# Designs tried in a protein design run: designed miniproteins, single chains, continued (5). Part 77

Each design is a single chain, and the fold is of that chain. pLDDT is the mean over its residues in the fold that is shown.

## One batch from the design tools (miniprotein)

Design m18658
Fold by ESMFold2-Fast:
Structure m18658 (fold): chain A 105 residues (1-105)
Amino acid sequence: MDELLDQLTNPNLRAAAERIRALLDELRWMVENGAGPAALRKRGEEVAKDVAELAKKGGASEEAIERVKEHIERATEAAAAGDFAAAERHAEEAIRTLVEAEKAL
């Protein structure tokens, strides 16, 4: 994950990726502190909106933004199910989508 973040030179796309990384840590903390699936989904939706706005400012295509949002939703659902290995993989795919979006600029 850190290696993917280091590939981002666009400040808005890097900020979007940092928000995705922070969400993964936050979802883990929320589950460890007794948060239910509804609370996790709400937080995932809030972060997905912030990430979409940052990605748009960074010049990402609508297709790339939708794929990032889908990966954030999958990461959130995996965390809600207690599957943090899957949540991490989906978060990495969201960040990888941002890296590929920057290369297409």
Scores: mean pLDDT 88

Design m18659
Fold by ESMFold2-Fast:
Structure m18659 (fold): chain A 69 residues (1-69)
Amino acid sequence: GDMLRLMTVDLLRSFGFSDEEISKILDLALSGKIDEAKSLLRELGKEKGLSDEDIDVLEIFIEMTSLTS
């Protein structure tokens, strides 16, 4: 994968996302279901206690990753 994808995976892990959760989010994003990927990210992020600001940053990385795939 490109550097942006690797950075996105590492960033998600740093925020407490599991490999299974990361795979689900990226599968949605890479299949063109960006809005579904963002919704899942927001739901899981809120459950983990992440701030809206942190979730917004992660949404940007997922969106950028989907465009470079």
Scores: mean pLDDT 82

Design m18660
Fold by ESMFold2-Fast:
Structure m18660 (fold): chain A 94 residues (1-94)
Amino acid sequence: MEEEKRLREAAEEAKRVIEENDDADELEYMGLKLAKLGDLVSSAELFKVAYYGMKVKDEAIERIDAYVESSKEEREKLEKEALEEIKELAKEKS
């Protein structure tokens, strides 16, 4: 119950930040914050919007929504994919 509530609250906050912010630094800051909390999918999508810009906002929101509505097994798969995406984005920015 607490884990599900935390996950949904993190996803909702991430979508709000994506919708309300065009500042790459703010998007990246929230991405780092959520990554430290283990919210890897929401974090990866925030980093994608920060790095690729406004054109990926809709895809980021759709990905977060899909993650929230997924089974536990599918969520684990998406979390693993998100971690790899975060690693690749970090290499590109370096």
Scores: mean pLDDT 81

Design m18661
Fold by ESMFold2-Fast:
Structure m18661 (fold): chain A 68 residues (1-68)
Amino acid sequence: APKKIVITIEMELITKNPKGEEPKKEYHKSEIVIEGAPEVEPKELKYEEELDDGKKRIVKKAKIETVD
């Protein structure tokens, strides 16, 4: 059976408002499937950071894997 490469990318930015407004969330997710591709080594990358005394948080995730 032909192998598939699956690439998943997620990004979330959360901003808390000190004036009691609702926290602002920005989220993006992309998934790409490539069929009949050569096998690639699986990789996962995760990055999380709090900014501005915990008022902002950035979460970035990327995953690549070969599935059959």
Scores: mean pLDDT 74

Design m18662
Fold by ESMFold2-Fast:
Structure m18662 (fold): chain A 84 residues (1-84)
Amino acid sequence: SYLEYLKKVKEEAEKLVEKVKSLFDEDVPLEEKIKVAEEAIEEIEKMKEELIEKSVGSPELIEWLEEKKKEIEEIKKELVKKEE
């Protein structure tokens, strides 16, 4: 169903944000953390594009995904600062 599809999109985006946030405090190479953040940003952008192409996403959902993408971009920015 349409509602089930939107629920899955939200759940996937929330999992991506949580993965990036959890990885931020892990003892893994900084380059790997940055790569995961970049991949998460790309995945959310693809989700937004699919919603627009299918004309099934509400403006509110698209805006929410953009906000989640920005959260990950800010985390990536902090990771890049640690590399410098």
Scores: mean pLDDT 80

Design m18663
Fold by ESMFold2-Fast:
Structure m18663 (fold): chain A 55 residues (1-55)
Amino acid sequence: MMELKRKQLERLVEEIKKHISDIEKQVAYIDFLKETLDEDEQRLLDELKAELVAS
């Protein structure tokens, strides 16, 4: 009786997990880039990172 609801929830959780994993990977990459960039570029990355979290 719950199969369709269960399948929908499983798909939503899977999609959310993929998005979270992608965001975490991108955030880690931004942090890595920040270490190699000058002060102006680091500031820009910090702003973009904050916007991503706020979104």
Scores: mean pLDDT 71

Design m18664
Fold by ESMFold2-Fast:
Structure m18664 (fold): chain A 94 residues (1-94)
Amino acid sequence: SAMEEKLEEIREKALENAKKLGDEGAVKLIEEFLKEVERIAKTLDVESAKRKIRELREKLIEKLKEEFPEKYEELNSIVTATVSEVQLLLDEEE
């Protein structure tokens, strides 16, 4: 579907940006987050999906701050931009 294609593009861009920072563990956490975001976007209604994605983002950001403090600002920027793109995509569905 068009949504699946856009979610894939968003995921690929986020992972490419994360890989440039050189922290393999951070890339893995972001990859796991993005897989769950895709599942949520496909299975839940828009309002429930937005809420769940916000909750998952908060948990991811806390973990990134704890485990990767030196790259936290750049990682948080990537995650925030990615979530914003997913939110806009969900708004186009409704």
Scores: mean pLDDT 84

Design m18665
Fold by ESMFold2-Fast:
Structure m18665 (fold): chain A 97 residues (1-97)
Amino acid sequence: IDLDAVAKRVEEELKKLIGLPPDEAIQRAIDAVKRAISEAAGTPARVLRTSVAKLDDDTIAVTVELEANGVRYTAGILLKLKDGKVVEVSAAVAPAP
């Protein structure tokens, strides 16, 4: 899997979350990561674990652990908030150790 291409694709999908409340944005972000990995792997990805951490009043970190074709991946998503809405998103995907 081209993880840089997957991360860019996820980030493009996450830009559509701008203006959403954080709870809806988190769920859509997880779905976007699952879809991107599934398409890149040519098989449905399985979500193993999801964690959500509020780093400060304006920043939420979402970590998604996935498996596809026996290979494990970790996706990190940062959501920046202003006035209770998403204003900025970023993503990174790496092979899990």
Scores: mean pLDDT 80

Design m18666
Fold by ESMFold2-Fast:
Structure m18666 (fold): chain A 72 residues (1-72)
Amino acid sequence: SRSRREQAIRYAILAVNYAMQGDAEKAGYYARQAAIASGNSDRADELGRRMEEAARKGDDIGASQVAAEAAS
């Protein structure tokens, strides 16, 4: 539904914001929530770990790419 897509986008935005702050734990958490909300629950752990890695490296582009995948 559109509501679930909106929720996924909201979580993806939170994930990127926390990644940009270097908060890997919260960035990974919200990336997982975005994946679940978008119907990509099977990829939640993969996307969460990739977001945590991007946050630790300060990789803003990588964080944005992971967020886009999680919300799709």
Scores: mean pLDDT 88

Design m18667
Fold by ESMFold2-Fast:
Structure m18667 (fold): chain A 61 residues (1-61)
Amino acid sequence: SRHERLVEGGETLFELAEQGAPGSLVAGLGRELIRAAKEAGSEEAIRLGEQAYRLGVELAR
């Protein structure tokens, strides 16, 4: 389902961050996940996107 794909996307963002992806990339992808998740009504994916965004911002500087 779209919900399952969005949740998987969020999990992938944390994996990318753990593998040393730039914080700016993680933050940007987190913002896009929040946007897509809000459109789909996926509360779990919204939460994952918000966590990824915060992590990315923290890692970026």
Scores: mean pLDDT 84

Design m18668
Fold by ESMFold2-Fast:
Structure m18668 (fold): chain A 86 residues (1-86)
Amino acid sequence: SSMKEARREIAFIEAEITAIRMSIYEMKKTDLPADELEKKKKAYLSKLDENIAKAKEIKKEFPEFSAETDSLIDDARENKDEINKL
């Protein structure tokens, strides 16, 4: 991958993590049936794990993005913790 492609992928990962954070906020305000809540939790946890893996791959290939990718991994892990509290 090129550095330009890596920057684009970082922006995409950041957008996905932000969207999931907003969804967690809405789920906290909504009285969802337990089975629907568990399905959504599982889906978002899977998506966050995929984004953590992508960020780690970018960091490995482009160490110059280490600070930015570490920040994204930390944000994704924070979202996982919040989901597990639902």
Scores: mean pLDDT 88

Design m18669
Fold by ESMFold2-Fast:
Parts: sequence; structure tokens; C-alpha cells
Structure m18669 (fold): chain A 69 residues (1-69)
Amino acid sequence: LTDEQLEKIKKLLMEKLGMTEEQAESAVEAIRKHPSEEAIRTLILLAGKDYGKPEEAEEVLEEVLELQK
């Protein structure tokens, strides 16, 4: 993933899931270190559950996985 793609993911996490900038930055750093589909899926879906937005998390996951193609 490029820095531009990671910035887009950070913005999606903040706007769609309501994460703070610090929380979104930590999530993006985790994705940067472990950019596998399995790791990304686990991280985003858990975030959706934690923030009470599982449907929005599914949408974010689809967008993030599309960036990896």
C-alpha cells in the first residue's frame, strides 16, 4: 500500500467508523505492517464492532480491499 492509499484508509476509518485521528493512525500503522487480506479484514471488522458500526465497517473493508488490487 502507498502512503496515499493509507491516508485514504485513515480518512475512511475516521469518517465511516467515527475513530479519532490517533485511533485511525494506529489502525493504519497496523495495516502498513501486516497488509494481508486476513489481517485487514480482522482489524476493520473488530473496529466496526467496537464502535457500533458493523455495516459501515463492511463498506470500509470492501473499499480497502479494492485498493490492494
Scores: mean pLDDT 79

Design m18670
Fold by ESMFold2-Fast:
Structure m18670 (fold): chain A 87 residues (1-87)
Amino acid sequence: MQSIQIQISGTAEEDLRGIKTLADQLKKAGQKADVEIVISDKAADKVSPADIAKGAKILQDAGHTVSFQGYSQKAREKAREVEEMLK
């Protein structure tokens, strides 16, 4: 299984498009991946937990595993909110 890290930049529409592109590329390659979504400080301030969860669900529905990471206190708190939304 391939390990991939992506960063949520703080522009929800662009981040969602990037996630869809990644899912399509992995499908074309016939690969399943462990995807780590890194929440930036900008994303923690500007992107709703629901928008991040929407992107994560696209990857989960495609059969990938998804985890979240943040390198600041606020980014880690946002990661926890997203994890709670995904159950």
Scores: mean pLDDT 78

Design m18671
Fold by ESMFold2-Fast:
Structure m18671 (fold): chain A 72 residues (1-72)
Amino acid sequence: VEEAIAVVQAVADALLAKVRANPEQGIPVEEAEALVRRELARAEELIRSDPAVAEEVRRRAPEVAARIAAFE
């Protein structure tokens, strides 16, 4: 569970870094950060409530990271 939470936190941190690197995308950085943190909190709750979700997050983490890295 904690490992899966660490993975989604790392993904959220990477996404926040990309948002901060592109502050002129028409969406305020603060608004984008709030959305990322809101989704992170929801994901953590799901992972804590269902071990199957935790395993799925661990398995899909590399794919999610790649998609975030490809975000322009």
Scores: mean pLDDT 67

Design m18672
Fold by ESMFold2-Fast:
Structure m18672 (fold): chain A 62 residues (1-62)
Amino acid sequence: PTVSQIISQLSKDYGEKFTGGKSEVMKRLQEILGLEPDGWGDEKTMQAINDKRFSEFPYTPL
């Protein structure tokens, strides 16, 4: 899956629109990427998204 597809699925599962800012969708994304789940799309989170593309971190619904 693409990063966009995973973000879309997370938004559906959590019922939130991922539009930046602090959110549960972002926290879950950070957990999947192995980052500290603070809920913000900081530089570390965005870099991990770009580098990993979730090929090594398949999304599994809670």
Scores: mean pLDDT 59

Design m18673
Fold by ESMFold2-Fast:
Structure m18673 (fold): chain A 78 residues (1-78)
Amino acid sequence: MLSPALREAIERSLRAGMEALRKADKSSLPGAIGAVLLVIGAETDGRIGMPEEVARENLRAAGELLRETTGVEAAPPA
């Protein structure tokens, strides 16, 4: 299982991604979708026993993608 801090970071990043998706227009929609998928990937990796480093990298990538495409910053991974 992922650490509680990393799980909390995943939950925060998912909320940020979902908010970006809710506010997305045609130009920002692909980036918002990609960011949400990366966060879901991080949670899935944790569930199947991948190292926490993989989940942290997916969260970092999601935050970067949100910043670049929507101007919204995700919380840093714990």
Scores: mean pLDDT 70

Design m18674
Fold by ESMFold2-Fast:
Structure m18674 (fold): chain A 68 residues (1-68)
Amino acid sequence: APATEEERLAILREELAAAGLDPATQEELLAMFRAGAGLEELSIRVAEALGLPREEVERELAETRALS
């Protein structure tokens, strides 16, 4: 079965904490997720907060989507 919203939220919390994001940024990302932001939007925000190139994140998301 597909993951529930609650399960996805729990996984997101753990990933954000593991990534070492600022608590304020973590709260913003969780709020975006609760508001219905897609995986791509969330990943772009995470990349921006971590200083990663957005193009790399978008490419990885496209590859992941193709494999899923």
Scores: mean pLDDT 69

Design m18675
Fold by ESMFold2-Fast:
Structure m18675 (fold): chain A 99 residues (1-99)
Amino acid sequence: SAEAAVAELRAEAEASGDQAALEAVDEFVARWGPQAVADLLRLARLEREAIEEVRREAPDLPPEEARKRVRELVRERDPRYDERVALLRAMYQASLAEV
């Protein structure tokens, strides 16, 4: 669940003794909700896995084509990819407007 993803991040921050990290997680969740944290973690995991796969299967692929292939793999593996990216973009734009 989204709440489980937040609990895991908080536990990691508590284990490290990083009070600033714990406060940052709580502030992010208060502002954007636990689902936004879950969406960020899911996209990061899928992108990391896709990068590793492209590097393994096509190590000589030009950087622009490699990035396109990574994007295609993530979109294929997450039917909500465009929705999650739109949410993250909206969050980023809102953060810039408050600076």
Scores: mean pLDDT 77

Design m18676
Fold by ESMFold2-Fast:
Structure m18676 (fold): chain A 62 residues (1-62)
Amino acid sequence: MSLEEFFEKYGDEIEFSFLTMAAQVALLAGDREAALEYYREAAKLPDPELAEIARERVAELE
């Protein structure tokens, strides 16, 4: 499988995992603003299921 095919299939899941991990680390550090920004970026992802999870996290923090 090419890198292009890999990112086409899993790119959203990888980005979601990175953004949600970054948001959780920010929350542990007490940086709610950074955490909200990471979740808002995750909410923009084209995968509707992952975007919905991210939107729920934004709502919990606001």
Scores: mean pLDDT 78

Design m18677
Fold by ESMFold2-Fast:
Structure m18677 (fold): chain A 62 residues (1-62)
Amino acid sequence: ESPLLKALKKKAEELGGVLAVDPHSHVLSIFLPTEDGYKSEVSGKEMKEEELLDPEEWAKQL
């Protein structure tokens, strides 16, 4: 359980997006929905929903 992850997930929802990890860069970012999937607020990369990694599941793999 991470208070930081809960706070970031809430902020992502308020922005209309999701909190996820970019599988290509391993960067935790807020992804905003686009017509094709999601776009990272940090990197500007576009990805499909299926490519996004849940931060908690990602952490378990480390």
Scores: mean pLDDT 74

Design m18678
Fold by ESMFold2-Fast:
Structure m18678 (fold): chain A 84 residues (1-84)
Amino acid sequence: MAEKVLKIVEEAAEAAIADPSAAPEQIKRLGEMAKEHSAAVPGALLMAQGLRSGKIEESARKAVEATKWSAEGIENARAQVAAR
């Protein structure tokens, strides 16, 4: 499931970079996903900050990176709990 979240954040980031006018729609999509999947929260927040500051390209790149780190962190923590 973390893979699916990352893929959707990447698609939303690419869409916002290609067309900044699409950023509000992409942020709304990520916000809805963040309600069900905590891994999407950093991506949604960073893209929303980018829209407010006018630095959408920079924030979109950071959103993808933060989502990757969050997804990997959750998976690593799960693996450490399973490894006894």
Scores: mean pLDDT 72

Design m18679
Fold by ESMFold2-Fast:
Structure m18679 (fold): chain A 92 residues (1-92)
Amino acid sequence: MAKEELEKAKQYLKEGKYDEAMEHLTRADSILFREFTRKLRAEGLSREEIWKKVREIENKYLEDRQKAREYLLKGDKKKAVEIQIKIVEDRL
């Protein structure tokens, strides 16, 4: 479950294990994406309608994901992980 991956990411963040935290956040994102698109498909949305909904969610978090990427590039893995945790929490 995405929530279980989020809890593991929070634990790794607390331990200073940022790469491991990021791996679990990536898994949480993947689970949330699959569950979201599966739900929309089950509701009878077309591929085009699902793609539009996916873009709306991506655009909502675009600025925060860009900030997280910038922190990773600067070597501030802790701040990048904290931003990604907040995105996953907001999507739950």
Scores: mean pLDDT 88

Design m18680
Fold by ESMFold2-Fast:
Order: structure tokens, then sequence, then C-alpha cells
Structure m18680 (fold): chain A 100 residues (1-100)
């Protein structure tokens, strides 16, 4: 249960980070690349929490990752690559903190 939530949340966040990178302007390209890296780190933290059997932390982290991904996708749909990258970074930070 927790492992599946962690995998889904991490995947959604990583996909949102990549989407932010695709819609980012030249000026925000480095920020969007940072968002993609942060998302991968958060996904790893979620996987480790699930492997440790810390179901509460894995679930809380997965929820934070999914919320961050949702906000990032909304910004990307509006053509706001900077907002999408910032939402993904915020979601990644919250997910990583919850998973520790």
Amino acid sequence: EAKKAAEEGGRELVEAGREAARVASKEDAALAAGAAVAAVGAATSLELAAKRGEEEKAKAGAEAAKEGARRAREAARAGDGRGAALAAIEGAGRASNAAR
C-alpha cells in the first residue's frame, strides 16, 4: 500500500518536473532543470521510506508529491513554466521532508 503510493507520487512529481522543463523559457531553463533533479531526489526519498516500512511517512510524502505535481501541471497548462518549476521544487521539498 505505502510502496504503491510512494511510487505513484514520485512518478507524478518527476513527470511534472520534466513538463516544467519543456515549457520553461530560456531564462527559467536552469530553474526547471533544478526542479526535475529535486523531483528525482524526492522520489528516491519516498522509495526509501517505503522500504524502511515507514508507511505513515511514505504516505505523507506521496500526498505532498501529488499535490506539488498537480500545482506544477496547472501552472504548465497556463503556460507558466516558472510557476510549474517552483511548484515542483516546493512539492519535492515537502515530500522529502515528510519521507524522513
Scores: mean pLDDT 83

Design m18681
Fold by ESMFold2-Fast:
Structure m18681 (fold): chain A 87 residues (1-87)
Amino acid sequence: SEREQLIARLEKAREYLEELLKEAEKNNAPQEVIDKLREAIRLVEEAIELARKNPMTPETLEKIEELERRALGYYLQAMDLWSRAQA
């Protein structure tokens, strides 16, 4: 189903971010990088919960898309900060 495909995609995004967070912690990344990655994970988990608990209405899909955009924003900020810290 569309819902199952969406949840699977979001779960893969969460897994990717969780592994990235572990790598950041292992390499003593700055605290702001860790915090941004944690926020990205939190937003993806909120999107998964919305998809699991709510009907797949246009309103729910818009909320999930907004959470994904914000998670991507935090991820990109974390990667930029981490890159600059390693310069």
Scores: mean pLDDT 89

Design m18682
Fold by ESMFold2-Fast:
Structure m18682 (fold): chain A 68 residues (1-68)
Amino acid sequence: RAVDQLQALVAEHPDSAQLQAMLAEELNRQGQYQQALQYAQRALDLDPTNTRAQQALQQSQQNIQKQQ
């Protein structure tokens, strides 16, 4: 699965904001909003200007709130 491959890449390159953001985006797509939130936040900690991570973070937060 794409998530498993991205998780392996993130483990090899934990300082890559781009890979963290891509993983967060894919987790959101699969409905894994809590995990997506964590990876999006890590991506923003590495690069606060990463637009993909910002969008993934917002999507995760909104979907978590709607499920309450």
Scores: mean pLDDT 81

Design m18683
Fold by ESMFold2-Fast:
Structure m18683 (fold): chain A 100 residues (1-100)
Amino acid sequence: SSMKEKLLKEAKEKLEEAKRKAEEARRYVDQGNIEKAKELLLEAVKKLGEASKALKEMGDEELAQFTEDGAKRAYALGGEDAKKGVEELLKTIEEAEKKL
């Protein structure tokens, strides 16, 4: 119980960190600073990976896989189109938060 509560808190904190980085990336996209947007997109993808790990450790394998797949899609899209990558990240984060 207490271990699952700690992991749930960690997953929520990592999702919040990913969201902040993704929102910052969106602001840089809006400014036309694509290099900075891509850096922040990569940081947000990393935070989603950390959230997925915490979700997996607490036994939510379905949500962990969903979060990991979303991060991978966002990374792939972001390589071609930073705006699309950021939009996919934010969508994945919002859906993961809703399922918690």
Scores: mean pLDDT 89

Design m18684
Fold by ESMFold2-Fast:
Structure m18684 (fold): chain A 68 residues (1-68)
Amino acid sequence: LSEAELQRLAAAVTQALDLLKETGDEEKALEIMIAGGASEEVAKEAIELFKKTGDVNKAALHAVLLAL
């Protein structure tokens, strides 16, 4: 991943997980992450990590690290 792609991915994952936290809409969160450059597998893992931890920043960081 380029630095620009990594920044886009990080922003998209954070935005999607914030939306998931506020609305509970997993489908929309998945869609936002994929549009931001996440694979379906990375996006699903981010949602699972958020569901386990309840922490948007922790889940987003782990998802970005998985994409590296």
Scores: mean pLDDT 81

Design m18685
Fold by ESMFold2-Fast:
Structure m18685 (fold): chain A 94 residues (1-94)
Amino acid sequence: SDEEEREALKKLFFEEASKPDTDFDKFMDAVLQGFKDMAELYKTEFFKKLLEEVEETVKLYKEGKISREEAIERLSEALAEATLYLRKEALKKA
């Protein structure tokens, strides 16, 4: 079910980021800032690795090396992984 939950979350984030009304540059900047905040808050290798993946994705897109669709795909995957991790951590505290 973890794989199914991750794929469902990834699709949700991908659909939201792909909407015509979404300012993609603002979306990318918000995602990048969110991962910076999470890496600072948790100070784990998990969030450090996700931040590095998000930073690389943003850089490649701004340099024109990947498409918007590829950038949305990668950012949606990182968001899904972070969301699933945080849900599991919340359940451990309960």
Scores: mean pLDDT 85

Design m18686
Fold by ESMFold2-Fast:
Structure m18686 (fold): chain A 101 residues (1-101)
Amino acid sequence: MEKVKEDREKINKALEEDPLKFVDLATETFYKWLKEVGNPEVSKALIELRRLALELGKAVKDPNATEEEIQALIDRFNEALDKAYELVSKEEEKRQKEIEK
């Protein structure tokens, strides 16, 4: 079991400190979750999350992007991250329950 909550906190911290490091860390973390869970719904959520991370990284570097546009992308990313986190956590709990049968 990997610590999905700790990965989420690291991604959020990187977003505030270094947008380049954020995109790299988010991509690596999403790939780990995708590899471990293997559920089509989780895979779809992680693909969407990765797309949003890349868009956010580009927007932060764009001198023509407004703070409102960047904030809207951050909000969408956080919503997608919450959804992906819940889906991955439910799959981990489901696996644990099957082992305990």
Scores: mean pLDDT 70

Design m18687
Fold by ESMFold2-Fast:
Structure m18687 (fold): chain A 93 residues (1-93)
Amino acid sequence: MSERIAKAQRELQPLAIVGSVAEALELGGEAVRELREDLERIIATNKDEKLREAARKALEMLDNQSPEQLAEAERARREAEERLLAIRKELAA
């Protein structure tokens, strides 16, 4: 089961980054500023290209906030929550 959990955790990380856009926009103000700074740091410093790509996509979403981008961020947030619950259930078993 550990191999499945490790794969699920790796797949969760990019999804959580994109989903963080939806949460930051709901919270507003400071949360949006903090997320933008974190995304810029990921792009500049993170060695994982998939995380850098997710961060670039999330930053573009924060800048543009198109209805399609906001819908994608909300779907990513929900999917990340579902995947996290599945990982927690697997770990508890």
Scores: mean pLDDT 80

Design m18688
Fold by ESMFold2-Fast:
Structure m18688 (fold): chain A 91 residues (1-91)
Amino acid sequence: SELQKASDELQSVMIALKRSVDLSPKLKKLIDELNTELQFAIQFPDNADVDRIEKLLKETISALKADPGVSQAQLESFERSGAKFIEALKK
């Protein structure tokens, strides 16, 4: 499904970020919280809190922008995969 593909893409980006960047504890917590919400949304898409997921994505993007270890390419990859996930979830 498109939702599963979008989730897999976003999870792949988050795993790559954790492996290539020494993320702050705050950013690691945001990514872990987002991953929990993604797992729930895949399992129960009709019950997913889209507004909460969008808010978590925005907070994570802001934290990534503030992190000097995060490249522009990594940020853009995260923003794109996150937007794709929200689009798939709203369908």
Scores: mean pLDDT 83

Design m18689
Fold by ESMFold2-Fast:
Structure m18689 (fold): chain A 81 residues (1-81)
Amino acid sequence: SALEAAEKGKEGSLEGAEEAARAAHEAAERGDYELAEIAAKGAAEGGKKSEDGSKGTGAALLGIGSAITAALRAGLPPAPG
């Protein structure tokens, strides 16, 4: 579930952050913006805490989670790139 993915992301694993980012996108596609925001925050936190840190994939996941959260706050659905 999106909530489970968000929790895994918050644990700081790169895998959890990727799962949270996927869950956020899927929730947004369903129109469940509340779950999408929760999962996006998990992805951002996981990316920040990941062993990759500010490098490569960890930095990208932080960016994705932050962008999704900002878009949801603005009332816009996150667009697939």
Scores: mean pLDDT 63

Design m18690
Fold by ESMFold2-Fast:
Structure m18690 (fold): chain A 96 residues (1-96)
Amino acid sequence: SALELALEASKLLNEAIDAYQRGDYVKAAKLYIRAAELYLKAAELDPEKFGYLVEQMRQALRLAREALKLFESGGDKEKAIELLEQARLLLVGQEP
């Protein structure tokens, strides 16, 4: 099940990147959040195999959540996109 969660996270990450490329930043942020949560759940179930992801996924989750809050509140869109790009770099560097 840990491997299945990591594979699901990878699929959601690819969907998020596609959404980002289409300019659907809110959808991208929500998918990045879900991908990070699934990677963290995989690490909880199998820390020997996926524990190396924990720190980077926690950082990606925080950044993506902050970006989503800015998009939904009508805040600083430029800052939100910057945070979302930082989250993407952390998520992409951890593909299984």
Scores: mean pLDDT 87

Design m18691
Fold by ESMFold2-Fast:
Structure m18691 (fold): chain A 70 residues (1-70)
Amino acid sequence: SEIDKLLEELRKLAEEASKMDPETQKKVNEIYEKALEKLRELLEKDPQGALTVLRNAIEEIKKIVEEAKK
């Protein structure tokens, strides 16, 4: 499913961030945990909203990881 694909992408990004500095790791983990919490609430009520939450979390984490590489 699309949700499973986005969850796997989010997991891989969080795993990449876990190899970076502690500050970046903390920021990424915070976004990751908040996204999973929102996803839990939305999965049964609003699957489209769940997809949006995952896409937004992925984009936010990508930007944080990219900035940390500079």
Scores: mean pLDDT 83

Design m18692
Fold by ESMFold2-Fast:
Structure m18692 (fold): chain A 88 residues (1-88)
Amino acid sequence: MRPLRLEFRTDLPADAPPGTEGRLEIHGVGDGDEETVKAFIDRLAEALGAEVEYEITKEGNRVIAEGRFEADLSGARLTVELRVEATV
């Protein structure tokens, strides 16, 4: 079983000053079922101190969760777009 692999994309420059607003895209792909995806998103939300709203779509043995939330990282405000895909 392959764990969920994360890819991060952001419009924030490396030297962004405090108070900068930006976007962060998190894309997760790996093996698992709906419970794997839910557990992963719950842990990510806890780690970021954020509440995540997401919707789940099922297609055969594939589970796709998409969500959006806001996070604060060292004074920068990020709009986070999340997509996690898992295959049983």
Scores: mean pLDDT 74

